Designed miniproteins, single chains. Designs and how they scored, part 15

Each design is a single chain, and the fold is of that chain. pLDDT is the mean over its residues in the fold that is shown.

## One batch from the design tools (miniprotein)

Design m490
Fold by ESMFold2-Fast:
Structure m490 (fold): chain A 88 residues (1-88)
Amino acid sequence: SMREELLERAVEAARKVGQLIHALGEDEENFRRQFLGQLELLSKVDPEAAEEIRRAYEEGLANPEPGSLEELLEALRELEEALTALAE
């Protein structure tokens, strides 16, 4: 279904963000706080989706990849788009 495709997209984007988030440097913790807040809001509508996305992000954090700020910003845009669509 469209919702399953959106969830898969959000999970993949969250994993990629986790892998690249170190590129934010000193702003990494501020992003983490905002992201977890967004997941908490999603969990009130779809707790299973929120948990899967959170786990993907944590898996990304555990497996960091070298990457540019540009790559991170693109992954962040994809994640925001998918999260917005899932919450609607």
Scores: mean pLDDT 83

Design m491
Fold by ESMFold2-Fast:
Structure m491 (fold): chain A 60 residues (1-60)
Amino acid sequence: KKDKALEAVHKKLAENGYLSDEDIKKIADELGLSPSTVRKLLKEDEDRGLAEAEAQRAAA
């Protein structure tokens, strides 16, 4: 369930570069999740991506 939600989030971000509250709600409805669960997954993914990207760029 969570992997599919992350995949949908990544796909939407890759296409539009932005996720609206309505996009989050739509993904949650399609996957049978709550919008808060989708937001939590997005934040965890963002935090990980930010830390990894910054570490790589800082290290050069």
Scores: mean pLDDT 70

Design m492
Fold by ESMFold2-Fast:
Structure m492 (fold): chain A 79 residues (1-79)
Amino acid sequence: SKEVQQAKIQMDATKGVTTMAVSVYIKTNDLEGAKQMVDKQIQDLQEEAQKSKDPQIKQIILDTIKELQKDFDEMLKKS
């Protein structure tokens, strides 16, 4: 549906913005700040998923959480 497509676009944008912010923390040697930023974003997305009535949209949000966790782990391994 159009709502599912919009949710995917919004989640991709959220992931991009979060990844850029985390990258800045890592480049400035603020690993604790990077972790706190990711943890807060994951918490906010978990709350959004819990409030979602559409199971497909809920799954898109949950998948985004998993992708953010994976991307953060990989970024830390390269730093």
Scores: mean pLDDT 85

Design m493
Fold by ESMFold2-Fast:
Structure m493 (fold): chain A 69 residues (1-69)
Amino acid sequence: GVSTITVSVPVAAGTTVTVTVTVDGKTATAQVRTDANGNVTLNIASDEPVTVTVTAPDGTSVTKTAAPV
């Protein structure tokens, strides 16, 4: 299935944040800009649990884990 993960980060809209996604022991990293509400929304197709860590330029990080759907 597809897991939709929304992570709210305490930064201004349009801030470039580092997103690290871990699925089935594999890690991928990307830089993404936050939306108008300071959120990052990801749609991940996975049969495994997904862990997403978003790190802001000020060093603040938010981690969210979603079960497979």
Scores: mean pLDDT 77

Design m494
Fold by ESMFold2-Fast:
Structure m494 (fold): chain A 81 residues (1-81)
Amino acid sequence: MAEEVYALVARKLGEALGQMDRASRLALTPLATETLDRARAGDLEGAVKAARELLKQARELGASPEALRTLEELIKELEEL
């Protein structure tokens, strides 16, 4: 279970960060790392919380609609587990 959650988070975060400009990607890297670390530890609630904060900050930075959609999909998939 934890390995599947980690794989999902790693894939979706990689995709979303790849859809961002360099400045936004660098600014959001600490929260992305926290989300991955929480997922790896099996802390699903912590991973969801970190992902929601990541989405909030991405919106504030003006990240692309594609990146925002990918983060929203990640949060939805995590909340459905």
Scores: mean pLDDT 84

Design m495
Fold by ESMFold2-Fast:
Structure m495 (fold): chain A 85 residues (1-85)
Amino acid sequence: LEEKAEIIVEIVEERKEEILSVKTLEERLELIDKLAEEISKATGLSFEQAREVAITMVANIEKPREELIELAKETIAHMEAVEAA
């Protein structure tokens, strides 16, 4: 979980300027899908799971790295719990 969260945060931090520059809903959704593909490939999460994490990361990108890591961990844990049910 920790390793996946750190990988996710590293990916989104590399894209921080791009995330902050998006101005339309269309551009934001396109960026989220792009991030989801990168996260899925790097972590082994499904595209759907990676997309949920990407949405959370984009919404919170201005938060400190430590908070982003915690949010990523909580999002993954929540999705894994939903799939187990």
Scores: mean pLDDT 79

Design m496
Fold by ESMFold2-Fast:
Structure m496 (fold): chain A 68 residues (1-68)
Amino acid sequence: LSPQQAQQQIDQIRQDADRRIAEAERFVQGLLDQGRLSQDEADESIRAARDDAQRWRDQRIQQVLRQQ
């Protein structure tokens, strides 16, 4: 991979991570609105989803950089 191609892939990975977080937040909000989760459970689920997405993003970026 060229540096330019790596940067394009990194940008896409960041966008995918942001989308995953937004989808998780939407899903959790739906459960809250339905009374299926407490606020504390919702906050914990969103935190876990953000941590998972950040870890996934960082791992994918490292894989791209290793292909240089």
Scores: mean pLDDT 84

Design m497
Fold by ESMFold2-Fast:
Structure m497 (fold): chain A 89 residues (1-89)
Amino acid sequence: SDDLRRQGMDLRRQGIVYYNQGDTDTAARLFDQSSRLFQQSYDQSGSLFDRSMSLSSRSRAYDLQGDTDRAQQLHDQSQQYTDQYIQQQ
């Protein structure tokens, strides 16, 4: 859904703002919520962009919670979907 993608992007932007202000706990929650909305958008659309954004936001949430290994794994997966999406345009 376009609405789910837009909401996911808005939450991701808010997460970045709170992270830049040093509120890592609020940022992590916003990135987790963003990831869930992008995952729902992916489930409806099959969009590789939505899958990439879901994994990217989830990666940031894990990183802010101190799970750097899982964050890196999810980031790498997100990059693979981003590259695939760009090649399909």
Scores: mean pLDDT 89

Design m498
Fold by ESMFold2-Fast:
Structure m498 (fold): chain A 71 residues (1-71)
Amino acid sequence: SPVEELRKKLEERAEKILAELPPDASREEINKRVMELVNFGMKLGDELGIPRSVVHQILQEVLAKMMERVS
């Protein structure tokens, strides 16, 4: 499923971002990485032909989980 592929790729990218962020990362650095993830998800969603509303829903879920793990 294109939706399952998008979710998997976003979750993999979020885990990579979390692994690469230093423990003392600034809010500005965290926000920059979040925007990179959003842009990646929007582009991949368009390439997979997924409706933007569905892409936004998946991004919201992935970002919520990611932000809970950021201090």
Scores: mean pLDDT 85

Design m499
Fold by ESMFold2-Fast:
Structure m499 (fold): chain A 59 residues (1-59)
Amino acid sequence: SEEEKKLREAIEKYLTENSEKPVSIDDIAKKLGVSKETVERILKELEEQGKINYKGIPK
């Protein structure tokens, strides 16, 4: 959906802007106003697409 696409883009942007920090699911969820479960699901999708590594850092 459009909402899912925007959420993925927002998470990718967050990871790019915060690449010098360890990824915090809690911080992403709070910043974007979504559940931690939603953030975990999208992070797995981004890892599967090769956009982030297993540490949650953008390539």
Scores: mean pLDDT 73

Design m500
Fold by ESMFold2-Fast:
Structure m500 (fold): chain A 82 residues (1-82)
Amino acid sequence: STRHVMRVEVGDPEQQKVLLSDEETGKGYVLEPVRLPDGRVVLRIVSEGERVGTGWQPATLRISGRGDTVLDVGLDPEGPPP
């Protein structure tokens, strides 16, 4: 199956929500970065819904580690210009 992924990049992952789409199921997911007591960061599903047609820009999810406890999630909107 083919999955379409939003590329998301934020300076503080705890302040931003990550949007992913699944082309096979047509569902969209909003993920929230959550810091655990041991300092690790995990992504949790906050909401799911229908893919919003042309409102979604193609992007790739990029995750990079910064230090021992923080994951930076990068959003880079890709798509044809209007």
Scores: mean pLDDT 42

Design m501
Fold by ESMFold2-Fast:
Structure m501 (fold): chain A 94 residues (1-94)
Amino acid sequence: MVEVNLEIEIDNDESTVASKKFTAKKAGEVVKVNVTAKASRTTMVLIYLKNLETGEEELVGVIEVPAGTTVTKTFEITLKEAGNYEVIAIGIPL
């Protein structure tokens, strides 16, 4: 199992991006992604998994962050292929 911790803070009216790279050693590897999101205004955080070998991106989760709050969510993803990956969080203020 691979564990990835990702923090994103949205403190303005612009979209914010945070990302973290990791390596999966085998097909069927489970990745535990812990996302902590803090927003000054109501924000939608989109969580993507990118396969760095193929360039394919998959939406794996969405977090709604109410204004002035901090939300932590965990996502478990089973990878189809070994290789290098990136978890990407995109915060979109509403």
Scores: mean pLDDT 84

Design m502
Fold by ESMFold2-Fast:
Structure m502 (fold): chain A 83 residues (1-83)
Amino acid sequence: ARAAAARARIAEITAELQARAEEEIKNAPKEEVEKLGKEFMKERLERLTELYIEAGLITPEQAEAIREAALSGDKALADELYA
């Protein structure tokens, strides 16, 4: 129940952030596109990580390791969070 509710909320937040990112990137100056992309990736990572902690799917320590891995480019570890 808790995990199912969290996944529904994660899907909602992901769709919201994706739609907002697509709209802002579509209308952004070329020099802002890369910056906006990074900002949306960071916001998505933070929001989803918070929800996974609340759902009891990961610990705060695991969340920090996943954030560090994602920001350093370790996609294998980061992808497991969002699979």
Scores: mean pLDDT 70

Design m503
Fold by ESMFold2-Fast:
Structure m503 (fold): chain A 89 residues (1-89)
Amino acid sequence: MTPEQAKALAERLIADAERLEEELREAAREHPEYAPFLEELRRLLRETVERARAALEAGDAEAAKAVLEEFQARVRELGARLEAALAAA
């Protein structure tokens, strides 16, 4: 993966995470028990930006790709857990 491709992937995944953050913010407003999911997403976002930046600065586009793929999987898992929690409420 080129650095430009890794940056484009990061921007897309961050945008997807921001949409999930909006959904979590709405859910937490009605159901305060969902606030931990919002904090988990914010933590994942911070960690991912930090790790991806470090990998790209080191010139390791493959490491950046791996970080972004892990982030995508974790955000997807978080979304599924939130959906299940909302369905159970």
Scores: mean pLDDT 77

Design m504
Fold by ESMFold2-Fast:
Formats: C-alpha cells, sequence, structure tokens
Structure m504 (fold): chain A 68 residues (1-68)
C-alpha cells in the first residue's frame, strides 16, 4: 500500500517530476512516516532538494524501486 505508493511516486518522479512533487507534497502530510522509511518520497523541503540535486532524485528512485 504505502510502500507501493512510494515506489510509484519515485518512478513518476523519474518520468514526470512536476506531478510527482505535487502528489508527494499532498501525501507527505498524512503518510510521510512510512514514505520516508520506505525511502520513496520525503518531506517537502527534502523534495525540493531532490529537484536541486539529481543525485538525491536518483537515491529516492533507487530506494522506492528496491525498498524493503
Amino acid sequence: DLEDLARELGALYAVDPERALELGTKLLGERNARLIRAGGIVAQHQVDMIVLDPEAARLVRAGAAGAA
């Protein structure tokens, strides 16, 4: 559920970061604890860092794709 959603957000970010950021921002307020733990998407301030740093985006994508 939450982990699967985090994986989808990470995959979406790789394809359409704009949509992923918007969805992630809305979701973080309610389900952020599991999303952060799964390594998918993180808090708003961290999502902004991902946009600035492609390495951060890569980590989120890798974490979401292989989260366990």
Scores: mean pLDDT 52

Design m505
Fold by ESMFold2-Fast:
Structure m505 (fold): chain A 67 residues (1-67)
Amino acid sequence: MEIKVEYTIPEDATHYRAVVFAGENEPPVATALHDTVEAALAAGKEIAAKLAAQGYENISILIMGVR
């Protein structure tokens, strides 16, 4: 099962969130704001793992920087 991770982080970002996508017809799931990219990615991967356990195969994670 392939989980793709993409990053959209502006240079001046102070907080980060992950947005998890499980196909075209599913609404994306956003995490809370985190102080580090690593924490946001960990939260996003937790959501992605739960979706993968439910049978979703085309899961992607977008890490977004927020000011």
Scores: mean pLDDT 78

Design m506
Fold by ESMFold2-Fast:
Structure m506 (fold): chain A 80 residues (1-80)
Amino acid sequence: SQSDRRQQQVDTLDRVARQGQQQSDNFDRQGNTDSSGQLRSQSRIARRTRRDLQDGRISPDVASLINQSIQSIINQIMND
């Protein structure tokens, strides 16, 4: 259902936001302020997207594309 797809994307965005924040804090403690800042930015985008999705401003399909983009960027930062 649309509600199930919406909830799945909300849960994914919440997980990604928490992961991004935790990794940002880890890089900040290591003195890597550039990676920390980028991860914090991605976490903020995830939280904004979750609110837009819950408020019905975007569809679950759009949220899925944004989730994929955020995860790709986080993976690139984590592998560099």
Scores: mean pLDDT 87

Design m507
Fold by ESMFold2-Fast:
Structure m507 (fold): chain A 72 residues (1-72)
Amino acid sequence: MIMDEATAAMAMMALTLGDEETALKAVEKIRDPEALKRVGEYAASRGFEKVKEAAIKKLRELGYYDLAKELE
């Protein structure tokens, strides 16, 4: 989903700038599991645990349990 990829890119840019609030809001809008996984992995690599947990929660809500487990 093109829009979800753009939203994921915005979330990752926000995390690069230290803007965790913007990244959390972006995660709420993403429906694509691969985009959510990318944001969660990036957040984990940068130490943004709250954003990682938000991505995991969203993946579970959408039924992508295997991808959610990979982020844990």
Scores: mean pLDDT 82

Design m508
Fold by ESMFold2-Fast:
Structure m508 (fold): chain A 77 residues (1-77)
Amino acid sequence: MEELKKIAEEIVELLKKGDYESAYKKIREVAERLSAQEVIEVWKLIDSYPLSKEDKSKLAPVMTGEILRNMGDELKL
């Protein structure tokens, strides 16, 4: 819980700086370490921040893609 909040905060700070490439890298790195449910939780935490619609729209495709990829991997038998 606390660790996921720190991850969300780091991503939000990168977005506020306009460093979208570093934010995307952080998301992908985190998605490799975390379960699909934990990635969803990080996304919910980011979405709770008072970010612009533009910042959220730039982040949403990357977050959605990583969540779907992790879900697919979890469903492989």
Scores: mean pLDDT 73

Design m509
Fold by ESMFold2-Fast:
Structure m509 (fold): chain A 69 residues (1-69)
Amino acid sequence: SAEQEQLIKQIEKEVDRVLEVASKVMSEQELADLKHQLSLILAEARVSDVARLQELLDQVQAMLDYLER
């Protein structure tokens, strides 16, 4: 659905933002682990309903807020 596609795009955008901020504060090894975790979130997003997509978006946004402190 259009709503699912919009939420997936928002999750992808927030993942990119998390990686941009993390790359400035994390070691290469920590960043590699984070990239793996975010790839699992993106994979789950592709098979998720709207309610779960909103939860995944909130989770990624919380990661960004934590990193930006």
Scores: mean pLDDT 86

Design m510
Fold by ESMFold2-Fast:
Structure m510 (fold): chain A 69 residues (1-69)
Amino acid sequence: YFEEKRKKSVELAKEMRDRVAKGQAEADALYKQDPEEGEKRRKELTDEIIKWAEEKGSLALGVVKAALA
């Protein structure tokens, strides 16, 4: 059970990473069409994901930051 709980924490980090990747892809597409809008959206999405990860724990935050880099 402890192993399963730990695995769930890793899965949560993967979910957040996937959401960040998808959001960044959308922001990148916007950025090419309208750089100001794309940059603003990218920062908003990144901040929201980082805040959510911080609330979930350092492990999740670390994974999200690595995915963003």
Scores: mean pLDDT 70

Design m511
Fold by ESMFold2-Fast:
Structure m511 (fold): chain A 65 residues (1-65)
Amino acid sequence: LLGELVLATALRLKEKHPEVFVGIRFEGDTLHIEYREVSPEGVELVERFAEFARLMGIRVEVTRH
């Protein structure tokens, strides 16, 4: 349930900000986020979402494209 909520949120962010969120995938218990450093605001968006996911108990791996 929490993993599904986090994944749904991640996919929505990728849909709205495809220039920032290049890849989103779940592998086991880990959410993998691949992002482009297009702006400081984009980086903040990635970091805030990663923090949200970690607070929900999801392990997050962030990779810069």
Scores: mean pLDDT 82

Design m512
Fold by ESMFold2-Fast:
Structure m512 (fold): chain A 99 residues (1-99)
Amino acid sequence: SAALQEIEQLAQQMAQAIRNGDLQTASQLEQQILDKLKQLAEQGKLDEALEGVDIMYQQTRDALVDYIMKEYGLSREEAEKAVEEGFERLREQLKKIAA
């Protein structure tokens, strides 16, 4: 879908911003992705919204894990868990919006 293509592009840009240490741009891109995911859920397109979460996860996971390890001094296992829990929380929020 057009929405999923836009989410993929924004997620790729977000990952690059994180790798570059441009956290302001990364935060703005994250908000744009979240707004699109919320809009899909509000339109009753929950399956598409969850596909968007999977795209965001796939594009940003490695950059987020690396960032958390470096900035917070967490182990890889702790950083991976934090990222997984964040994305699971997002999935649950979208399900509540669609209900």
Scores: mean pLDDT 91

Design m513
Fold by ESMFold2-Fast:
Structure m513 (fold): chain A 74 residues (1-74)
Amino acid sequence: MLSNEELLERAKNAFEKLLEDAGKDNKEIQEIAEKTLKEVEEAIKNGESEEKIERILFKGFQEISLEQHKRQLA
């Protein structure tokens, strides 16, 4: 299992790479990344379980994937 600090670090690195790939033109992806990281930080501060933190991260990545798919069709 990853520590909460390691999960946050991995999330930041993953979102940074996604933003580099997506570029500044994908404001929705940027907003999803920022929202997800804030939710993870809040969950860590509140002593939430590792499972909940992983669920927040997974949902964020799913939302980014959905936005990428929508833009490919548009």
Scores: mean pLDDT 72

Design m514
Fold by ESMFold2-Fast:
Structure m514 (fold): chain A 82 residues (1-82)
Amino acid sequence: MEELREKAMQLIDEVRKGFEESPEKAKEALEKLRDMLPELQPFIDGALEEIVKAAENKDDPEAREKMQSIIDKLREAAERLA
């Protein structure tokens, strides 16, 4: 359980870094999270679409707020993998 949570948190951090550096890396990290956390699949599927849109509008404050909300939700879910 701890190892799964640690790996999920690492991938979530890669999603966060990907928003600033590489939207493609953010998508890849989310796809890995989707495979690892089946209970989050519906949320991650929605997040993939929002992340693509947000990556295209990095300077949009609303897009940045949505990205942060996605990261916060993913972290909350990963913490529940105790």
Scores: mean pLDDT 72

Design m515
Fold by ESMFold2-Fast:
Structure m515 (fold): chain A 83 residues (1-83)
Amino acid sequence: LLTPNPELRALLESLGYTRETYSLGEILQGVIEYLLKNNLLSPEDGLIADVSNSPLGKLFGVDKINLLDLEGIKELILKNTTP
């Protein structure tokens, strides 16, 4: 199980996630839920999210998230968690 850093934890808490630890898949699902709830996904294809003006973009240090690059998203999560 992974422990989110304070910034990632705050993002997950905004979605109602109140646990201390999560699986990688649970955090990945939380990231996707955040993108959907904040209308950050492209309306045309739904695969690319513009996060440049979001707390998530600042946390991950990226302007866009491509949902087809699942391994890249997992790496960003791992950089913001501890085992």
Scores: mean pLDDT 81

Design m516
Fold by ESMFold2-Fast:
Structure m516 (fold): chain A 78 residues (1-78)
Amino acid sequence: SSAVDAALAAMRAAIDSLPPVEREAIDLIERQRLDQDAAARRLAERYGLSLETARRVVTRALRREDELSAAALAHLEA
């Protein structure tokens, strides 16, 4: 359906506009299927972050993805 395609395209564009570290957090969890702790460890190693900071980045990125998904679903139900 064109509405679903439009919502998915908008969500994809919004994710692509995120900072690289947040975009990578989403990729590690959603495409590479890592859990949040494994994703945080990978980001900490790659970006030289503390594990605490990396966990906050993962949490922030996932909340933003949830907000974008909720907005897309609301658009489809309208």
Scores: mean pLDDT 79

Design m517
Fold by ESMFold2-Fast:
Structure m517 (fold): chain A 110 residues (1-110)
Amino acid sequence: HMDELADEILERLREQAKAAVEGNRALGASPPPVEGEYSGLDLWETLLRILEENPEARQLLKEAIRAVMEGDYEKAKELLRKAFELAGVDLTDEQIDALVEYLRRLIEEL
């Protein structure tokens, strides 16, 4: 069932986001504090906050995962932008594309 698969992917995404955030913090690597700039670490930190703290944005992420499963990558990109906007973050096109590709690979590993 696609809905159950989307929930499984959300849980895997949460675990991987947490591991990425914790791993980068252990290395002492901080993104440069530049206004309007978002590093890969900041992307994972925002994703983790969405998954754990923002039910509305989490629902948009689930819908984006379903869109990726259906091959509707344009819809997935729109939903990802909205989810991160609810968390106060404007993603670049490159960050959206990278996240869609990451979700696609995560889905293929199931």
Scores: mean pLDDT 72

Design m518
Fold by ESMFold2-Fast:
Structure m518 (fold): chain A 89 residues (1-89)
Amino acid sequence: SERERWEKEGQEKLPEIAKESREPLRKIIEEGVELPAGTVDGQELEPELVREYAEKVLELVDRILKDGMSLEEVRERLEEIKKELLAKL
């Protein structure tokens, strides 16, 4: 199925995506984000929450590159990060 193909491609591309994500995430953390800030599930985030999200995702990226996390584990971690941030709204 298309879903199985996307999951396989996602798993194979995960280290490359993680590597490419490091610099943009670092830039968000170092330079900050001003309004309009990013959104998570259609909820507008304050710049401080966007930075916190970027920091948590960068930690996840580092774990992907060092530990070889599965796509499923990454997906679960991203959902937990999202829940924690949305709970602060």
Scores: mean pLDDT 71

Design m519
Fold by ESMFold2-Fast:
Structure m519 (fold): chain A 80 residues (1-80)
Amino acid sequence: MEELIEKLLERYKESLLKREPHRSEEQVNRIVDILRKKILELLKNKEEELLETVIRVLGEEAEEPELAEELIRKAREYIA
């Protein structure tokens, strides 16, 4: 699961840097760190609906919808 989270966040970082080239890599890394913490907190608190929404939005922005759905499937198994 954590490997899939990191893969999605890395793809999101790549997409954000391409879409917003005025952002520094350090700024984008801070955004990714905030998102990682949020995902892990939602997972710990078993907030399934909000977690799925966050993952889907990240998958859409990263252009990785299949990766997002795989992570959602794994998160459901983990929460259950």
Scores: mean pLDDT 84

Design m520
Fold by ESMFold2-Fast:
Structure m520 (fold): chain A 120 residues (1-120)
Amino acid sequence: MEELAKAFREVADLLEQAAQHMEEGAKYARKGDYEKAVEHFTRGAQLAEEAARVARKYADKHPGARDLAIVAESIARNFRLAAEYARKGDGEKAVKIMESGAQTARLAADRARALADELS
């Protein structure tokens, strides 16, 4: 229980950090600073990939962990896609992906915190 609760808190922290990188990257993409946007999107992808890895370790033990792993994997793919669009100079597509993704990441972080609290 304690180990699983700790994992859910770690997933929440990672996804909240990923959401911050979505917002910051989108701001740079709107300004046409695609190099800085790509840096934020790449870092966000790494954070979401780590969140997915942590959640996946417990997927067989808890359905909430499996659901969080799937969502985090989706968030990581969206970061990689947004970075690709930003590299091509398509800031509008990168921003659209990241604005939707930031809300999804925050909702997933809130769910992870709620699951941790239920186990504490």
Scores: mean pLDDT 88

Design m521
Fold by ESMFold2-Fast:
Structure m521 (fold): chain A 83 residues (1-83)
Amino acid sequence: DIEERFAVLGLITAIANKDVDRILRLGEEMGLPERAKELAELVKKASDEDIQEVADELYRRFQERPLTPEEALDLAIELLKKK
């Protein structure tokens, strides 16, 4: 689904830029606002190095296999919690 692909790419870009407002807006649009809130709080606390590593891993995963918005949010949360 092309719309899901753009949504996931938008999320990865928002994470890379630490754009919390965009993460929250994308979460509302995806119907996953609570997941997006959890991700936003983790992104606020993360170092720029950790953010870049997580964004790169999400993009790598996206290129190898399709990611749904839910999978992308859950993976980003998991990766940031490990830091």
Scores: mean pLDDT 85

Design m522
Fold by ESMFold2-Fast:
Structure m522 (fold): chain A 73 residues (1-73)
Amino acid sequence: MEPLKKIEEAEADPALKEDAVRFLKSLIDNIKNLSKKDYEAAIKTLETMAKEAPPELGKALRDAINYLKKLYE
């Protein structure tokens, strides 16, 4: 999965990257089963993570958000 690889390759704390990858994998696996409310909450969580993350990880997270939007829509 290209979005997950970009997160893993980003210059950031390994624990922070591992947390992001786990969250994204869970979302991708369940994306078709998420209610609109749960989907919107997950996107807001990812947006907050991206905002608080170092620049490279933040960009990778924003790319992952765009990927999730395409999967859900």
Scores: mean pLDDT 80

Design m523
Fold by ESMFold2-Fast:
Structure m523 (fold): chain A 90 residues (1-90)
Amino acid sequence: SEAQIEKERELLKKSDEELLQEIQEKLPVVGPKLIQLYNEGKLSIPTHIHALMEFLKDKEDNVSNLTVEELVKNTGLSEKHAKHVLEALS
């Protein structure tokens, strides 16, 4: 039903707002850059975003040492999306 589709959209929207807030709280240095990628549609899959937050939470001081291969391995991002993340963090 249309009401069920709207409820799913509201749940996704709440999940997105909570996710963006969590990014800001967990990643005070690089979080704003990840939020920009999300707003540009370059970072959209919640599972990948959560894995990325977990991976980066202790690496904000060393983002220049990150590689595309390391991001793909630890987050499940495609090489294309991992490159967008590295470009945003540089």
Scores: mean pLDDT 78

Design m524
Fold by ESMFold2-Fast:
Structure m524 (fold): chain A 64 residues (1-64)
Amino acid sequence: KQEVTGTNWKTGETRTIQADYVIGDMTEPDGVAVNLETNEVIAGENANARAVGRALRILGDALE
């Protein structure tokens, strides 16, 4: 797991999570991170809705 700080896509809150998956690069803030324990998706400042959608699919697949 990787500690990641970014913005929760749904609430707009700045959050730090322990990421199970990272899509892209969170140090270049175009990435998206997923925490499977809290079912939370965190987006970097430059992340687009497509990347968030991809992360949500990963979360859904992992829970099935």
Scores: mean pLDDT 69

Design m525
Fold by ESMFold2-Fast:
Structure m525 (fold): chain A 73 residues (1-73)
Amino acid sequence: DDELARRIARLREELRRRRQELRDEAMKALNKAHESGSEEEKKKAQQVVADVSAQLRAEEARYREEVARLRAE
């Protein structure tokens, strides 16, 4: 089914984009901490990395649920 394949491809592209946005956010925080050399900024960057990791897991779970739902249709 071409329509099913297109819908799954769109979900995969949205997940890819969202994962990239989240990784870019973590990398930006880490780079800022590295540039500043500040322990406070390093702690903030570690918190951002932890938050990003949790969001990545949630986005991956959501993608799997949506794909399963579409395949069941």
Scores: mean pLDDT 84

